Designed miniproteins, single chains, continued (4). Designs and how they scored, part 97

Each design is a single chain, and the fold is of that chain. pLDDT is the mean over its residues in the fold that is shown.

## One batch from the design tools (miniprotein)

Design m15577
Fold by ESMFold2-Fast:
Structure m15577 (fold): chain A 98 residues (1-98)
Amino acid sequence: IDTLTVKELKEILKKDPNNVEAYIKIAVDALFFGDAKTALENAQKALEIDPNNAVAHAVLGKAYYLLGDKEKAIEYFNKALEIDPNNPLAIQALGEIK
């Protein structure tokens, strides 16, 4: 079972506040529920710790897309692809936006 609840992820962050993966997982969960603000905040926190994290850039792009900022979304998806050209979230999202 690879599904941690947001409550469990927050407990992980209390013990390890620099856990980039926990911030990304919270942000992805927030995106699933349409909570773009929580997704944005947690993806930004991941990038403060690991500024070259391609997944965090892609998640931030998706958060901006949900907020209606397509230009920023495309910018962050392009940043994700600059770091990892095979990032599946950025490739899929850019294909959908056109």
Scores: mean pLDDT 81

Design m15578
Fold by ESMFold2-Fast:
Structure m15578 (fold): chain A 64 residues (1-64)
Amino acid sequence: GVDEAVAALEAEGKRLIEELKKAGKDTSEVKEYIDKAVEALRAGDLEAAQEYFKKAVEIAEKAL
């Protein structure tokens, strides 16, 4: 359900943030997009959640 989807997204977001911290990179922007993705999931906006999460991943990949 939504709670399981939120837990999974939060777990993956935490992993990305920990990798950025380990690499000495700023986590602020990635955290903001993860938070927006969680809010979108809780609101039932799956399309917005996917786009926000995709942006968080793209920012993290460029920084790593």
Scores: mean pLDDT 83

Design m15579
Fold by ESMFold2-Fast:
Structure m15579 (fold): chain A 119 residues (1-119)
Amino acid sequence: SREELLAVLDRMVDGLMAALDRAIEEYKDKHPEVAEFLEKLKELLRTAYEQIKAALEAGDYDRAISILNELKKKIEELFQEALERVTDPEVRARLEAIHQGILNFIDTLIEGVRELRAR
């Protein structure tokens, strides 16, 4: 249902925000530019969350999919640029794990919205 998908959205966003906060705390002293990147990423995800939630609450599933596809493109571009600037292999691995977590979030929601639109 739409209510179940909204609950999934809330849980996944909370998990991503917690993971970002942990990474920011880890990197703020040794890699402040990485921490700044993660703060900007957190704000991008917050804005996207609000827009996706509003679209789902309005029953505008095509708008929700459009927002998710735009977010996916922006995330891929931002991580590609960030990873080209980071030389520390442990930091790179952590950023790639965060990137995959966000992509899984986006793909899970796109699938959920498509299933709701078919019903």
Scores: mean pLDDT 88

Design m15580
Fold by ESMFold2-Fast:
Structure m15580 (fold): chain A 80 residues (1-80)
Amino acid sequence: SLFLPGFEIVKYVEGDIEVEFDGKKIKARTIILARRGDEYLVVLITEDGTVLTKRLSEEELKTDEAARIVLEKGKPAEPS
């Protein structure tokens, strides 16, 4: 699974988005931000279907490019 137990999706963004991951530029089709307490999970789905994930603290969330893109441009998860 893409998520650890207890993570709830906060926001997501879809489109062809260029972001840096581990020092490399990648093209993401979807970026998802999920939260569990003060811990965050960023999930990136690339154009070729590769799934990349990283866990962020609340402090790291403020400086992470992918997380900032989702927070600023993302759509909130619908309650369902």
Scores: mean pLDDT 77

Design m15581
Fold by ESMFold2-Fast:
Structure m15581 (fold): chain A 58 residues (1-58)
Amino acid sequence: MIKRAATLAALELGVSEETALRIVRLAEEGLSQREIARRVGVSEATVSRILRRVEELL
């Protein structure tokens, strides 16, 4: 379910599926949104939007 939710969030928010999956995985590992944004190379706002959309789809 999480992989599908991440893929749908990626498509809706204009990021790659790989980027969305990396964001979800790092969040599951307990990293802050700021740390995830730094490691993935996206804005903190993008991280927040992806994680919020994934939660809404679960």
Scores: mean pLDDT 79

Design m15582
Fold by ESMFold2-Fast:
Structure m15582 (fold): chain A 100 residues (1-100)
Amino acid sequence: MIFSLEEMEKELKKYGEKYGLLGEAKGLTLQDLLQKALELSHFDSSATKANADGSTQYGIFMIDSGVHAEAGLGPATGGVPASELLSDDPRIAVEVWAKS
């Protein structure tokens, strides 16, 4: 799904607050999250990019499958596959960034 600016702002605020990514602790603003989502995927939750090393980047923040696993959100730790970063719900992408 390609999010509108208003839809992306709403979801990034919701999950950015939930996971502590917004505010003084991380130094990130909602505008910083919006700028990265626009720069990396143009607000496209279905964005994918294959890296030269054989890893894949997924979703609105183009999160590498290795970064997702290192954040402890992969299936081995009771989480979900990195392909779930392609979900129309950006929750996993924000949670991975918050834990990185």
Scores: mean pLDDT 70

Design m15583
Fold by ESMFold2-Fast:
Structure m15583 (fold): chain A 69 residues (1-69)
Amino acid sequence: SSEAGIEAARLIGEMIRKQGSKPSEEEKKRLLELAEKAGMLEVAKEALRAIEQGDFEKAERLAVKMAVG
């Protein structure tokens, strides 16, 4: 697992904990930058889509994938 992947997973977890709050553009940008460094940009995009759809279980599973590589 990369440090960037672990940090991206942490940020997704923070977004999930703010249930009902829309992630800010700055939070989304930071997540995508970390995911790109980890080679998991598409996984991060899927996680953001899951959060936007209220599928927090899917977002959490994707965060775990980013943390473990």
Scores: mean pLDDT 82

Design m15584
Fold by ESMFold2-Fast:
Structure m15584 (fold): chain A 64 residues (1-64)
Amino acid sequence: HMEYLQKAARAALEGNEDEAIKYLDKAVELGPPSEEELTLILIAAVVGNNQKVADRVHEVAAAL
């Protein structure tokens, strides 16, 4: 679970939107991320200028 969230955050920072979404979705599949975990990925997406990753984080948060 945490491993995929770390990979998602790194990919988001690097601007790799497809990899970031892939790893975020895998983490969600294993169990719901915490608000803190989602916030860290959202910050990474904003810093990496990845709007699609930010949108996906908001979708996951809304489903909690």
Scores: mean pLDDT 79

Design m15585
Fold by ESMFold2-Fast:
Structure m15585 (fold): chain A 73 residues (1-73)
Amino acid sequence: MISKEELDAEVLTALGAMYLGLGNRLKDKDPEAALESYRLAKKVFEEALKIDPSNEVARQGLKEAEEKIKELE
């Protein structure tokens, strides 16, 4: 069964994915808001990986968020 810590990491991973999605939707209409959403995604994925370093979705999401931030900076 999933531990409380792993469940917390899963919730953070889902939140990070939501911020990534928001950034992708805002990118063309409001690049500043998109950049902020990607920065929030990065922070949330980093928190998820501190709890569960083996979470592949969080690891991939962090990589994507970092790449999106570089595109808009």
Scores: mean pLDDT 82

Design m15586
Fold by ESMFold2-Fast:
Structure m15586 (fold): chain A 57 residues (1-57)
Amino acid sequence: SMKELLELEKQVLLLYLQGKISEEEFIKVAREVGELVKEGKIEEAIELLKNFLEKHG
């Protein structure tokens, strides 16, 4: 869902603001998510964000 996507995007932003991920990593994941969302692949975008958060959590 879009609500789940936005909550996961907020978590990635918090990792960046806390210095737990680099600006380069943040920009890369934001781009990959943005491309999936543009293509209507919301569930794939959610899965990508979940996997990213698991790697950096």
Scores: mean pLDDT 87

Design m15587
Fold by ESMFold2-Fast:
Structure m15587 (fold): chain A 58 residues (1-58)
Amino acid sequence: SSMEEEEIEKEAEELYKRAVETIRAQIKDDSVKQAELANLEEQRPLIKPLLEFEKELG
C-alpha cells in the first residue's frame, strides 16, 4: 500500500481547501476574489508535485 502517496495527496487537498477558505474569508471584493480563486485553481495541480519535491530534498 502506498500510504505515503495518500498522505501527500491528503496534504495537498487540505492546503488547497485552506487557501480557498482564506481567499473567501479575507477578500471582500468579488472581482479580486474570483481572480485569486481562478489563479489558485490553475496552480492546484502543482501543489502535490511541490510537496513531493520538498519531501525528496529532506
Scores: mean pLDDT 79

Design m15588
Fold by ESMFold2-Fast:
Structure m15588 (fold): chain A 111 residues (1-111)
Amino acid sequence: MERRRREGEELREEALKLLEERRADFMAGAMAAGRLLGEEVGERLRRLIEEALTGDAETSARALEEAGRLLEETAEAGAARDPALGQFLRAVAEEVRRIAELLRRAVELLS
């Protein structure tokens, strides 16, 4: 029983560490979204990343799940202008989704 809570706490810690390590790339993705999809989308993405860094496991998971969707849309728009930009943004979206999956798993374990 206590083992599940410990695993959930460790997964949350790992996810937040990865988010902090990749923060600059995620913020670059938000800036690209602002340029490609409009300022409102860029501001929304930056806010979601900040919420993920400061929230509980459920809040962080939801914020990154939404950020991942917006970054996928940004990657599609980016690819239409520059294939290299699209590839970078797709990689960022994939990393955000991976961290969101870790946080969702942490939520399940912490119940």
Scores: mean pLDDT 85

Design m15589
Fold by ESMFold2-Fast:
Structure m15589 (fold): chain A 96 residues (1-96)
Amino acid sequence: MNPLLEEMEKIFEEIEKLYKETKEKIKELEEKGKEKELKEYLKEELKKLKELYEELKKKYKELLKDESASLEELLRAIGMLLRAIGMIFELEVKLK
C-alpha cells in the first residue's frame, strides 16, 4: 500500500465528512429562512474545504514523484481530487 495514497484517503474522508455536515447545516438554515447566516456559514466552511483540497493536491504532487506508485493508485488519487473539487463547486453554486 502506498503511504501517500493512504494519507490522501484520510484527507478525502475528512473532506467528505465536512461536506455532508455542511449540506445538513445548509438545509437547516434554509428551512429557518436564515439567508445571511447561511451565506456566512457557507463561506467559512468553503474556506476549510479549500484548505483540505490544497493539502490533497500537495499529497498528489508528492505521489506523482513516487516511483513506487502504480498507474491504478495515481488514477484513484485523481478520482479523489475530482470528487473533492465537485463537492466544493456544488457548495459554491449556493453563493450568489
Scores: mean pLDDT 86

Design m15590
Fold by ESMFold2-Fast:
Parts: sequence; structure tokens; C-alpha cells
Structure m15590 (fold): chain A 105 residues (1-105)
Amino acid sequence: GPSLTLSWKVEGVDLSEEPFLASWYRQRPGQPPELIAMLARVDGVETRFYAPRVAGRFTISYDEAKQTVYLEMRDLQPEDTAVYYAEARVGLRTTWGPGTEVTVT
């Protein structure tokens, strides 16, 4: 299927600081929000989680210099149609990105 990369320029927190957590959520029509990808960086160690439905197709990443969090989505399927949004946590501070509507035909 087609590919798309979502990007969110994060304001209000510094992505170079730790502990750092970035999460991507999606909300399908009539469904609750679901966590689909998470990246944690604690004491220089990075870990990633992917929900089974997106594992192997989606990749979470970030760019400290650009203050940006990414979701690379490959092999998009009609069931990936949803509003996508991201959360970033640095220490005790949390911020949320705007929703992005993704439609797969």
C-alpha cells in the first residue's frame, strides 16, 4: 500500500532532556483512542513499542535539533483510516500535538 510520514514539531518541552517519552495514538470512527507506537529514552537507552496491528509497518522516530516527532507509516491499509495525534513527555511536563486526519482508500 501507499506510505505517509506524519511529523509534529514539539513546543514547550526539550526533546534532548530525559526521561523522554513520545507516543502516537489514533482514533478510528466510533472507537476510543488507541496507543499505536511509543518511544522512551531513559538514561541514554531507547526502547520502542508498537501495537500488533501496526508492527512492522509503522516506525516512530524523533529529531532533537528539529524538535520534531515522526510516525513513518508504510503499507497503509483502509483500516489505518483514523485521526492520528501525538504526546510528548519530558520529565514531569506533557504536551499534545494537533490531530491529523488520515484517509486510506
Scores: mean pLDDT 87

Design m15591
Fold by ESMFold2-Fast:
Structure m15591 (fold): chain A 84 residues (1-84)
Amino acid sequence: MESERAAKIVAAELIKVAAEVEARLAIEYGGDEKEVEKLLKEAEEHAKKAIEALEQGNIEEAEEHLKKAAEATEEIARIAEEAR
């Protein structure tokens, strides 16, 4: 279903934005910049792979990559919280 694919693509893009915002906050609060940059890159790569899988109609592969992108974003958020 095309509308479902569009919604998941938007979700992947929103995860990327969340990762970028959380990374900026983590660095601002004095978190490990190298670790934050690594996690941000992981979130961005998985979000990209999710979009590619969605474009190919592979919903299950896309959901796995969305999960990994969200997990990387959550780890960045933890670094931001602990650095306060």
Scores: mean pLDDT 83

Design m15592
Fold by ESMFold2-Fast:
Parts: C-alpha cells; structure tokens; sequence
Structure m15592 (fold): chain A 88 residues (1-88)
C-alpha cells in the first residue's frame, strides 16, 4: 500500500528528527528510498525531489522546518500532504 509506505517513511523521519534534533539530506533520502521502493516511480521521484530542493536552500533541518517545507513543496499533491500531516 503506497499510502502506508509514505506514512511510514515520514513517521521514521519524524522519529529521527525527535531523537537527534535534525536530519541530513542523505538520511531523509535513505529512509524514503527504503519505504518507497515498491511505490509509483512518479510519486517517489516527486517526494525525493522535494527533499533535495529543501536541503539545497538550507542544510540540516529541524522537525518543524522539515515538515513545514515538505508540505509547501508538495502543496499541489493534497493526498501526499495529508499523509505528511498524519505522520506529523
């Protein structure tokens, strides 16, 4: 289930951010690649490209910054934003 995979990916990112205060681009992408391995390639690419864009603007992000910027980058994908909000 792609929705479950997205939700679980963002839950693991949340856990890492809560544990360490920040997350690197590599750590976030590695978590997403692991969970989204069997997902729609276009959906996987959209989420990973959003991660790359936010880290290009600013290095290590806090939990609040990461979730805020991901929702902003994916604003035209309301189903994905809803799953990010459920993980938050």
Amino acid sequence: DQNEAILNAFKEIKKELEKNGTISEKEAIDILEKHLKNSDPAVKLAIIDAVRRIFKKKGDLTKEEFFKEMKKELKYSPNIVKLIEEAE
Scores: mean pLDDT 86

Design m15593
Fold by ESMFold2-Fast:
Order: structure tokens, then C-alpha cells, then sequence
Structure m15593 (fold): chain A 86 residues (1-86)
């Protein structure tokens, strides 16, 4: 995972936001997921690879019955906004 993230040239700030998002998704914390996703959307303006990562995370979360529908909705909306910002 870290090697793939380095290949995408993700900043240290982007890596921190990504870790926060993954933790929030596992915790089903809608508010934390929204904050981390919003941060990644902002950073995706400088790194389009983050938009693709948001879409992948949203897809994985949607396929996982343990993830709440509210968290899935936050991730799908963030991925949409990231791609629209490109």
C-alpha cells in the first residue's frame, strides 16, 4: 500500500487525510469521514490520482455491508466532487 501511494506522488498531507478517511470508514463515523473526504477533494485539485482513490474507496465501502449507507453516500459525493474539480 505505501509503495503504491508513493508512486501516485501523494503529499504527506494527502497521506494523513487518506489515513483519517480509512479510519473514519472503519469506525462508521459520518462526520469524520466527511471532514477527511473534503480534505482529499481539495488536495485532488493538485493530484488527480486522489480523485481515483476516492472513487475506489467509495466502491469498496459500498460493497462492504459493514459500512453504513451514510458513510457510503459521503464517499460517493466526495468522489463526484473530486472528478468535477478536475
Amino acid sequence: MEKALKELEISEEGLKALRELIQAVWDNDVERAKEAADRLVELSKENPGLATLLAMIAGIAKSDKRTSPEVVAVLEEAARRAFEAL
Scores: mean pLDDT 77

Design m15594
Fold by ESMFold2-Fast:
Structure m15594 (fold): chain A 92 residues (1-92)
Amino acid sequence: ARAKIEAGDAEGALKEAAKKLNEGKFEEAIKDFEALVEAHPDSPVTPDALIGLGLAYEALEKYEKAIEAYEKALELDPNNEKAKEALEKLKK
């Protein structure tokens, strides 16, 4: 659902999850990003939520889960440079 109201709600959720990620609350950030992806799978911000999920998994050294999150981000947004760069670093 790409309704403008739903997109705005998803953007708010993305900011809150990203704030937790920046504060080092990686497990809480993961839960928030997963909830965002489940509630708004077709939102324009969902690829960014999947990148945030990947970054949180990397911080916890869960590299296989980080790779899965970045690959899902590229499935939704094939031109996402952040996801491409992250996958290149993890596959070295």
Scores: mean pLDDT 79

Design m15595
Fold by ESMFold2-Fast:
Structure m15595 (fold): chain A 73 residues (1-73)
Amino acid sequence: NNDELLKELEELVEEIMELSDEEERKRIKEQLEEIRRAVEDLERRDPESAELLLRASLRHFRERLEELKKRKE
């Protein structure tokens, strides 16, 4: 369910933003909106590609969150 994946992505982005400075928060918000638009466009025509995009985005943001947590130690 792409809605569940998108919600998970939004939750990850929110965690990253809590650990990020103002400039990084702006960049991440822009990336999230770009992903949302791409997913909405793909979902009606190719839901498998939409899922792949969401899963790739989730992996990317999970990796980013891990990097930020390490820097705060």
Scores: mean pLDDT 80

Design m15596
Fold by ESMFold2-Fast:
Structure m15596 (fold): chain A 88 residues (1-88)
Amino acid sequence: SLLDQAIEELKKAIEAAKNGDYETAIKHFERARDLVAEAARQSSLEEQARLTFVDMIIDMAIKAAKEGNFDDAVKYAELALKELERLR
């Protein structure tokens, strides 16, 4: 599913961020965000609200990573991952 793919991309992004590989982390965060946005377009209104919240958290992870704040990027990404896992 799109959510399973987004979860996989977030896990790759978290690993890259923990290793300080900001370019790889950002790439995987952006892929996860795109997958979440696509899932939201195909979802009920209730699920769309939750997925929009996840999209916002991933955007915060991307911004943190671009600023070199990898600890914050990992924190936001792990929060997004937990929310997506609750939705499947």
Scores: mean pLDDT 86

Design m15597
Fold by ESMFold2-Fast:
Structure m15597 (fold): chain A 80 residues (1-80)
Amino acid sequence: PEADYIRALGDRAVEAIKAGNKEEAKELIDTLVMGARALGHDEQAEALREAFEKGDYEATIEHVRAISDALAAEAERVAP
């Protein structure tokens, strides 16, 4: 289901950040930012983007988890 896919994206983004794989983390974060903006979570999307650009990886992980949880919850709400 879409919710499981979104949670997997969030988990992969956190792993990439912890591993120092900035290229993979950037790709996954850009995907989450686009998803958050598409669903009206512009403030959360901007906070995630800024934290990652600043190199604040602890804040980035928190925002990734918050966004992936919110997107997954919305996907579960609309899925049968």
Scores: mean pLDDT 81

Design m15598
Fold by ESMFold2-Fast:
Structure m15598 (fold): chain A 101 residues (1-101)
Amino acid sequence: GRLRITEIRVRATKDEVEVEVRLANATLGQARSLGLAIMEAARKAGAEGIEVETTADRVRVRAKVGPDVSGEEVARAALEGAREQARRLGAEIGRVTLEVE
């Protein structure tokens, strides 16, 4: 079967951003590459203290919002990183949710 991202859920507050990616037909290596891409995009946008949890069916990235940046700005950068890596992997993206609190 073809690699699919079934869901990307991004939640942003003033202090934290959490990205959860749900995967179908992924290798662990493909999942890890997604986690790395999200982490690097968040870091470039000013996120700090980034934690990544990866399984073959799920990637979860949690990041602290740094000074002088908004959680929404970090969240949007992380989502763009996920989309760019999905494109490189040839993965279709299903449901995308961005929640800002």
Scores: mean pLDDT 88

Design m15599
Fold by ESMFold2-Fast:
Structure m15599 (fold): chain A 74 residues (1-74)
Amino acid sequence: SMEELQAALAELSARLRELRARYDAAVAAGDTETAKAVLEEMRELLREFAARHPELQPYADMEIAALDREVAAL
């Protein structure tokens, strides 16, 4: 349902924001290993949500591509 999809997007957004805060802290500390690990955790989270909600697959694919570019820039 649209309500379930909106709830899933809200949960995904909140969890991604928490991971972004961890990523920012790792980058500020010069901890490239932890920063890359957090980006990979974000990719896994996106795959997990797309598996449960296939309607999110195009969104997850776009976000994962953006994360891949961020990893390459580190």
Scores: mean pLDDT 87

Design m15600
Fold by ESMFold2-Fast:
Structure m15600 (fold): chain A 87 residues (1-87)
Amino acid sequence: SMEEDIKKLEEYAKKKGVLADEELRQKVIAEAKRRGFVTTGEVLLIDGKRVIVISDYSFDLEKARKLIDLAAKNGWLVAIIKKEDLK
């Protein structure tokens, strides 16, 4: 299910040390709402930190894992945004 896939991605990002905390995730959600859109793979600059966005409505699991690996390689963070977060 999508919810199980999201949990797997969150645990993978947490294991890699790149999962944005809830405070930073909420700032990413606010920026996504301000822009009116966000797509998986977009990089946002929030509080001097580069955050790769993964949205549950715009990803496949394999591409999302590669984005998490890219964040870890570059010293960036990952925020996982749900469709419900934007409503």
Scores: mean pLDDT 82

Design m15601
Fold by ESMFold2-Fast:
Structure m15601 (fold): chain A 62 residues (1-62)
Amino acid sequence: MEPTLEEIRKAAIEFYKKHFDEFEAALGDPAALQALLDRYIAEVTDPKKQRALRAFRERLLA
């Protein structure tokens, strides 16, 4: 099943809490923010969280 908006939001919040300083530093640079998300997605072992984070990344690109 596709990740719900709530699941995407939860994954985004977990990412923000884990990478708070790096996320804040990247807020003015979309390319840096995307690279940070890609690195985190690669580190996540849970396939459901990976899908939710990929959906979050795509929404940032939209």
Scores: mean pLDDT 74

Design m15602
Fold by ESMFold2-Fast:
Structure m15602 (fold): chain A 76 residues (1-76)
Amino acid sequence: AEEALELAEKGGLIALTVANNEEAAKLAGRAQQALKAGDYETAIKLLEEAAKKSEDPRAKELFKKAAEIARQLYEE
């Protein structure tokens, strides 16, 4: 669980750096806070929105993978 959370956090930070999109950055930051609070449902929604607002295809993919990890944590 902690390892998956750390991976999601690192993925989000990398995506923020490559996305160069302020809205995606804000959504990713809110998703990170939700993940730390154990609110995986909110985190999934925010990560999916960050993916939609990202311009870089790599950033979109990273946010989608982070959302998938959050979904797996929610279903446990």
Scores: mean pLDDT 70

Design m15603
Fold by ESMFold2-Fast:
Structure m15603 (fold): chain A 61 residues (1-61)
Amino acid sequence: SVVDVLEAMVDAMGEYNRTLPPDERRRNAEEMLRQVEALSREHGVPPEETKRLLDRIRSLQ
């Protein structure tokens, strides 16, 4: 499903985020947040699932 694809994308983004310096991690997380929110909206992901994806990204700082 689209949700499964977005979950995998968030996992990959989180792994990449760990390779960055602390200041770049925040910027990268903010960009990931915008990207995942836009894709969730574009593909009609339910609000509850969208919230879970965004909360995961927010935990990355």
Scores: mean pLDDT 81

Design m15604
Fold by ESMFold2-Fast:
Structure m15604 (fold): chain A 63 residues (1-63)
Amino acid sequence: SPEALLAEAEALLAEIQALTDEALRLEAEHPGTAEAEARIAELGARIAELSARLAAVADELAA
């Protein structure tokens, strides 16, 4: 249903924001550490996956 797709989009956006905030916090608190760089890379990969799903949900809502 459109309501279910909107709820999924809102949940995806909230998760993307939370992961982005975590990445920015790691850059601020632990700049240049290998551990922070590795975690930021993992967060970036997850954000990319969620963003692709969000785009698919947006396309379905627009159809």
Scores: mean pLDDT 87

Design m15605
Fold by ESMFold2-Fast:
Structure m15605 (fold): chain A 69 residues (1-69)
Amino acid sequence: SMTARKQQAIAQLEAELAKDPTNAGVWAQLARLYLELGDKERARAAIDAGVAATGYYSPELEAVRKEIE
């Protein structure tokens, strides 16, 4: 199912972030997957965590934030 595919993708992105939490693009992908699952709260949390981990509000994180509105 589409939900199972997105959950698998989330697990892969979380594994990537465990190795390198400073990759803003991976945080943005994680946030978008949560948004696609209808979980705006987890999407916002992933953006906030990405900003905290990178020290920068990157264009990739800003783009996903606009989709949450």
Scores: mean pLDDT 85

Design m15606
Fold by ESMFold2-Fast:
Structure m15606 (fold): chain A 72 residues (1-72)
Amino acid sequence: AGDAPSLVDKMIEAAKAGDPEARDYAVEIARNAGVTDEQIEEIRNAPTPEDALRKALEAASEAAMKQGEEGL
């Protein structure tokens, strides 16, 4: 028994299926991570929901990593 599928895992599956809900979720992740408005616009304009979610997760991860790296 692994960890229960996270909301992120469910949205990744939805994105692979071409579900537009995954694009809306991608925008929400980016906003919550404090990425720039330009990055959010790129996510909104991504060719597929899968690309949108991938970009959002990457940007959010980078933002979190940078904050942890600086410590201040």
Scores: mean pLDDT 73

Design m15607
Fold by ESMFold2-Fast:
Structure m15607 (fold): chain A 55 residues (1-55)
Amino acid sequence: MSLEEKIKELEEKLKKLEREGVRAVIAGDEALAEQLKKEIEEIEKKIEELKEKLK
């Protein structure tokens, strides 16, 4: 699999988690919102690392 394909998969996951995070905040689920925030940060970090390898 290419690095580009992995980046796209992670970007799609990121969009999904961002939507879930907004919904969690609206619902008042602080625990879920905090968990999703951490997951988003981890995925953003992975995307950045893969983009550096692609350059």
Scores: mean pLDDT 81

Design m15608
Fold by ESMFold2-Fast:
Order: C-alpha cells, then sequence, then structure tokens
Structure m15608 (fold): chain A 88 residues (1-88)
C-alpha cells in the first residue's frame, strides 16, 4: 500500500512537471495538489509542503493566463489560499 502511494506521488509529480512545460498550469496544479495530499496521508510533511507550494505556484501562473472577469477566478483563488495554508 505504501509503495503504491510513493509510486503514485512520483507519477503525479512527473505529470505535473510535464503539464507545466506545456503551459497547462491548472492541470499541473491539480496534479501537484493530489501528490501533496498523498504525501500528507503518508505523514511526509516536508514533501507535502513542497508539493502544495508547487500547486499554489501553478495555480497562480494559471490565474495570470485568464481574464480577471473569468467566472473561474474565485475558485482558482480559493485553491491558491488552500494550498498556501498547507505550506504555513
Amino acid sequence: SELTKYIAIALLVAGGDFEEKLGRYYEAGLLYKEAGELAEEMGDEEKAKELYAKAAEAYEKYLETIDEDDPRVPEIKAKIEEAKKKVA
């Protein structure tokens, strides 16, 4: 079970890194967040904080790519704040 979760974290991070290289920052943020949640479930607090920080950064980059009046803006801002709380 633990081995499967570590493999899942590694694959999610790799996926997030590739999505980020493609400029798909929202998808990258979702993958980093899921990886952070798995790391948190495993008790790896340092790894979880690292991944939540990457998720917040990816969401912030995505927010810069959409219009300020986009109906998704409040949801993205909420995701950024949620991820930042996990790093503090």
Scores: mean pLDDT 88

Design m15609
Fold by ESMFold2-Fast:
Structure m15609 (fold): chain A 83 residues (1-83)
Amino acid sequence: EAEEHLNRGMKAFREGNYEEAVKHFERALELDPENWLAHFVLGEAYYKLGEYEKAVEYFRKAQELRPDDPYIKKFLEEAEKKA
């Protein structure tokens, strides 16, 4: 259940458990590889872990799935400044 893993990951993310959040979001992507939200929140989790190059990679994948989303674009630009 991709949605269940997304929700568990988001809870871990809110609690500051970014490594746990990554594991849940990765599981969500295994179940639904084209889920733009899972790519986006994985990017946010990697950004919080200081893994800026990985954050850029996942934000780019999210943008490929939602190319006209200005919110994804803003997060991608911020991560690129840190990478």
Scores: mean pLDDT 85

Design m15610
Fold by ESMFold2-Fast:
Structure m15610 (fold): chain A 92 residues (1-92)
Amino acid sequence: SAALAALEADPELLALAREADELVRRAAEAIDAGDYAEAIRLLEEARRRVEELRRLAERRLADSPVAPEILAGLDRALETLEARKAAAEAAL
């Protein structure tokens, strides 16, 4: 909750998080439709948004006590995106 509040306080960080979430949802829809090529494209774009979010959060939230929790969460999100992309590539 404190980590989410910190992200919500910065509209640029919140926008990147929402864009990444939307891309992940669209990738899941593409997978359900059997469009693995589109899913891979969307997951790669989501990864780029999460990497940018991580870079900005590391700088803008450096003095925040919740920064380590947020950065760890973003690192886990990147690992999940890589795993989903690998699974979609294997399904091609």
Scores: mean pLDDT 87

Design m15611
Fold by ESMFold2-Fast:
Structure m15611 (fold): chain A 103 residues (1-103)
Amino acid sequence: MKTPEELERDRQAAAEVEKKIAEIESMDYETLKKKLIERGYPEEVVNSLDKEELKAALLMDLHAEAASRGYDRATAIVQEKLREHPEAARKAAEKYVPNGRPK
């Protein structure tokens, strides 16, 4: 269905996403907190998240970016990674709001 060029771009995006996931997984707690604070998230919210919840928050950003660009394969890879930690993803989603908190 996709052209060879579209398939190649999707494969490259998938490889880049896998590299970013590996980088997030290798980050220590302080680096994860710093990354979210640099992204504009409230320090109070970031300090309330554990290491797995911080990783889930960064993965949710990565998922949103891939989905917004139409990279189906890359989006599926991030979604599968989030499914490995469903409780951490749920808790992060409740607290991870770029310009506020969900109560």
Scores: mean pLDDT 74

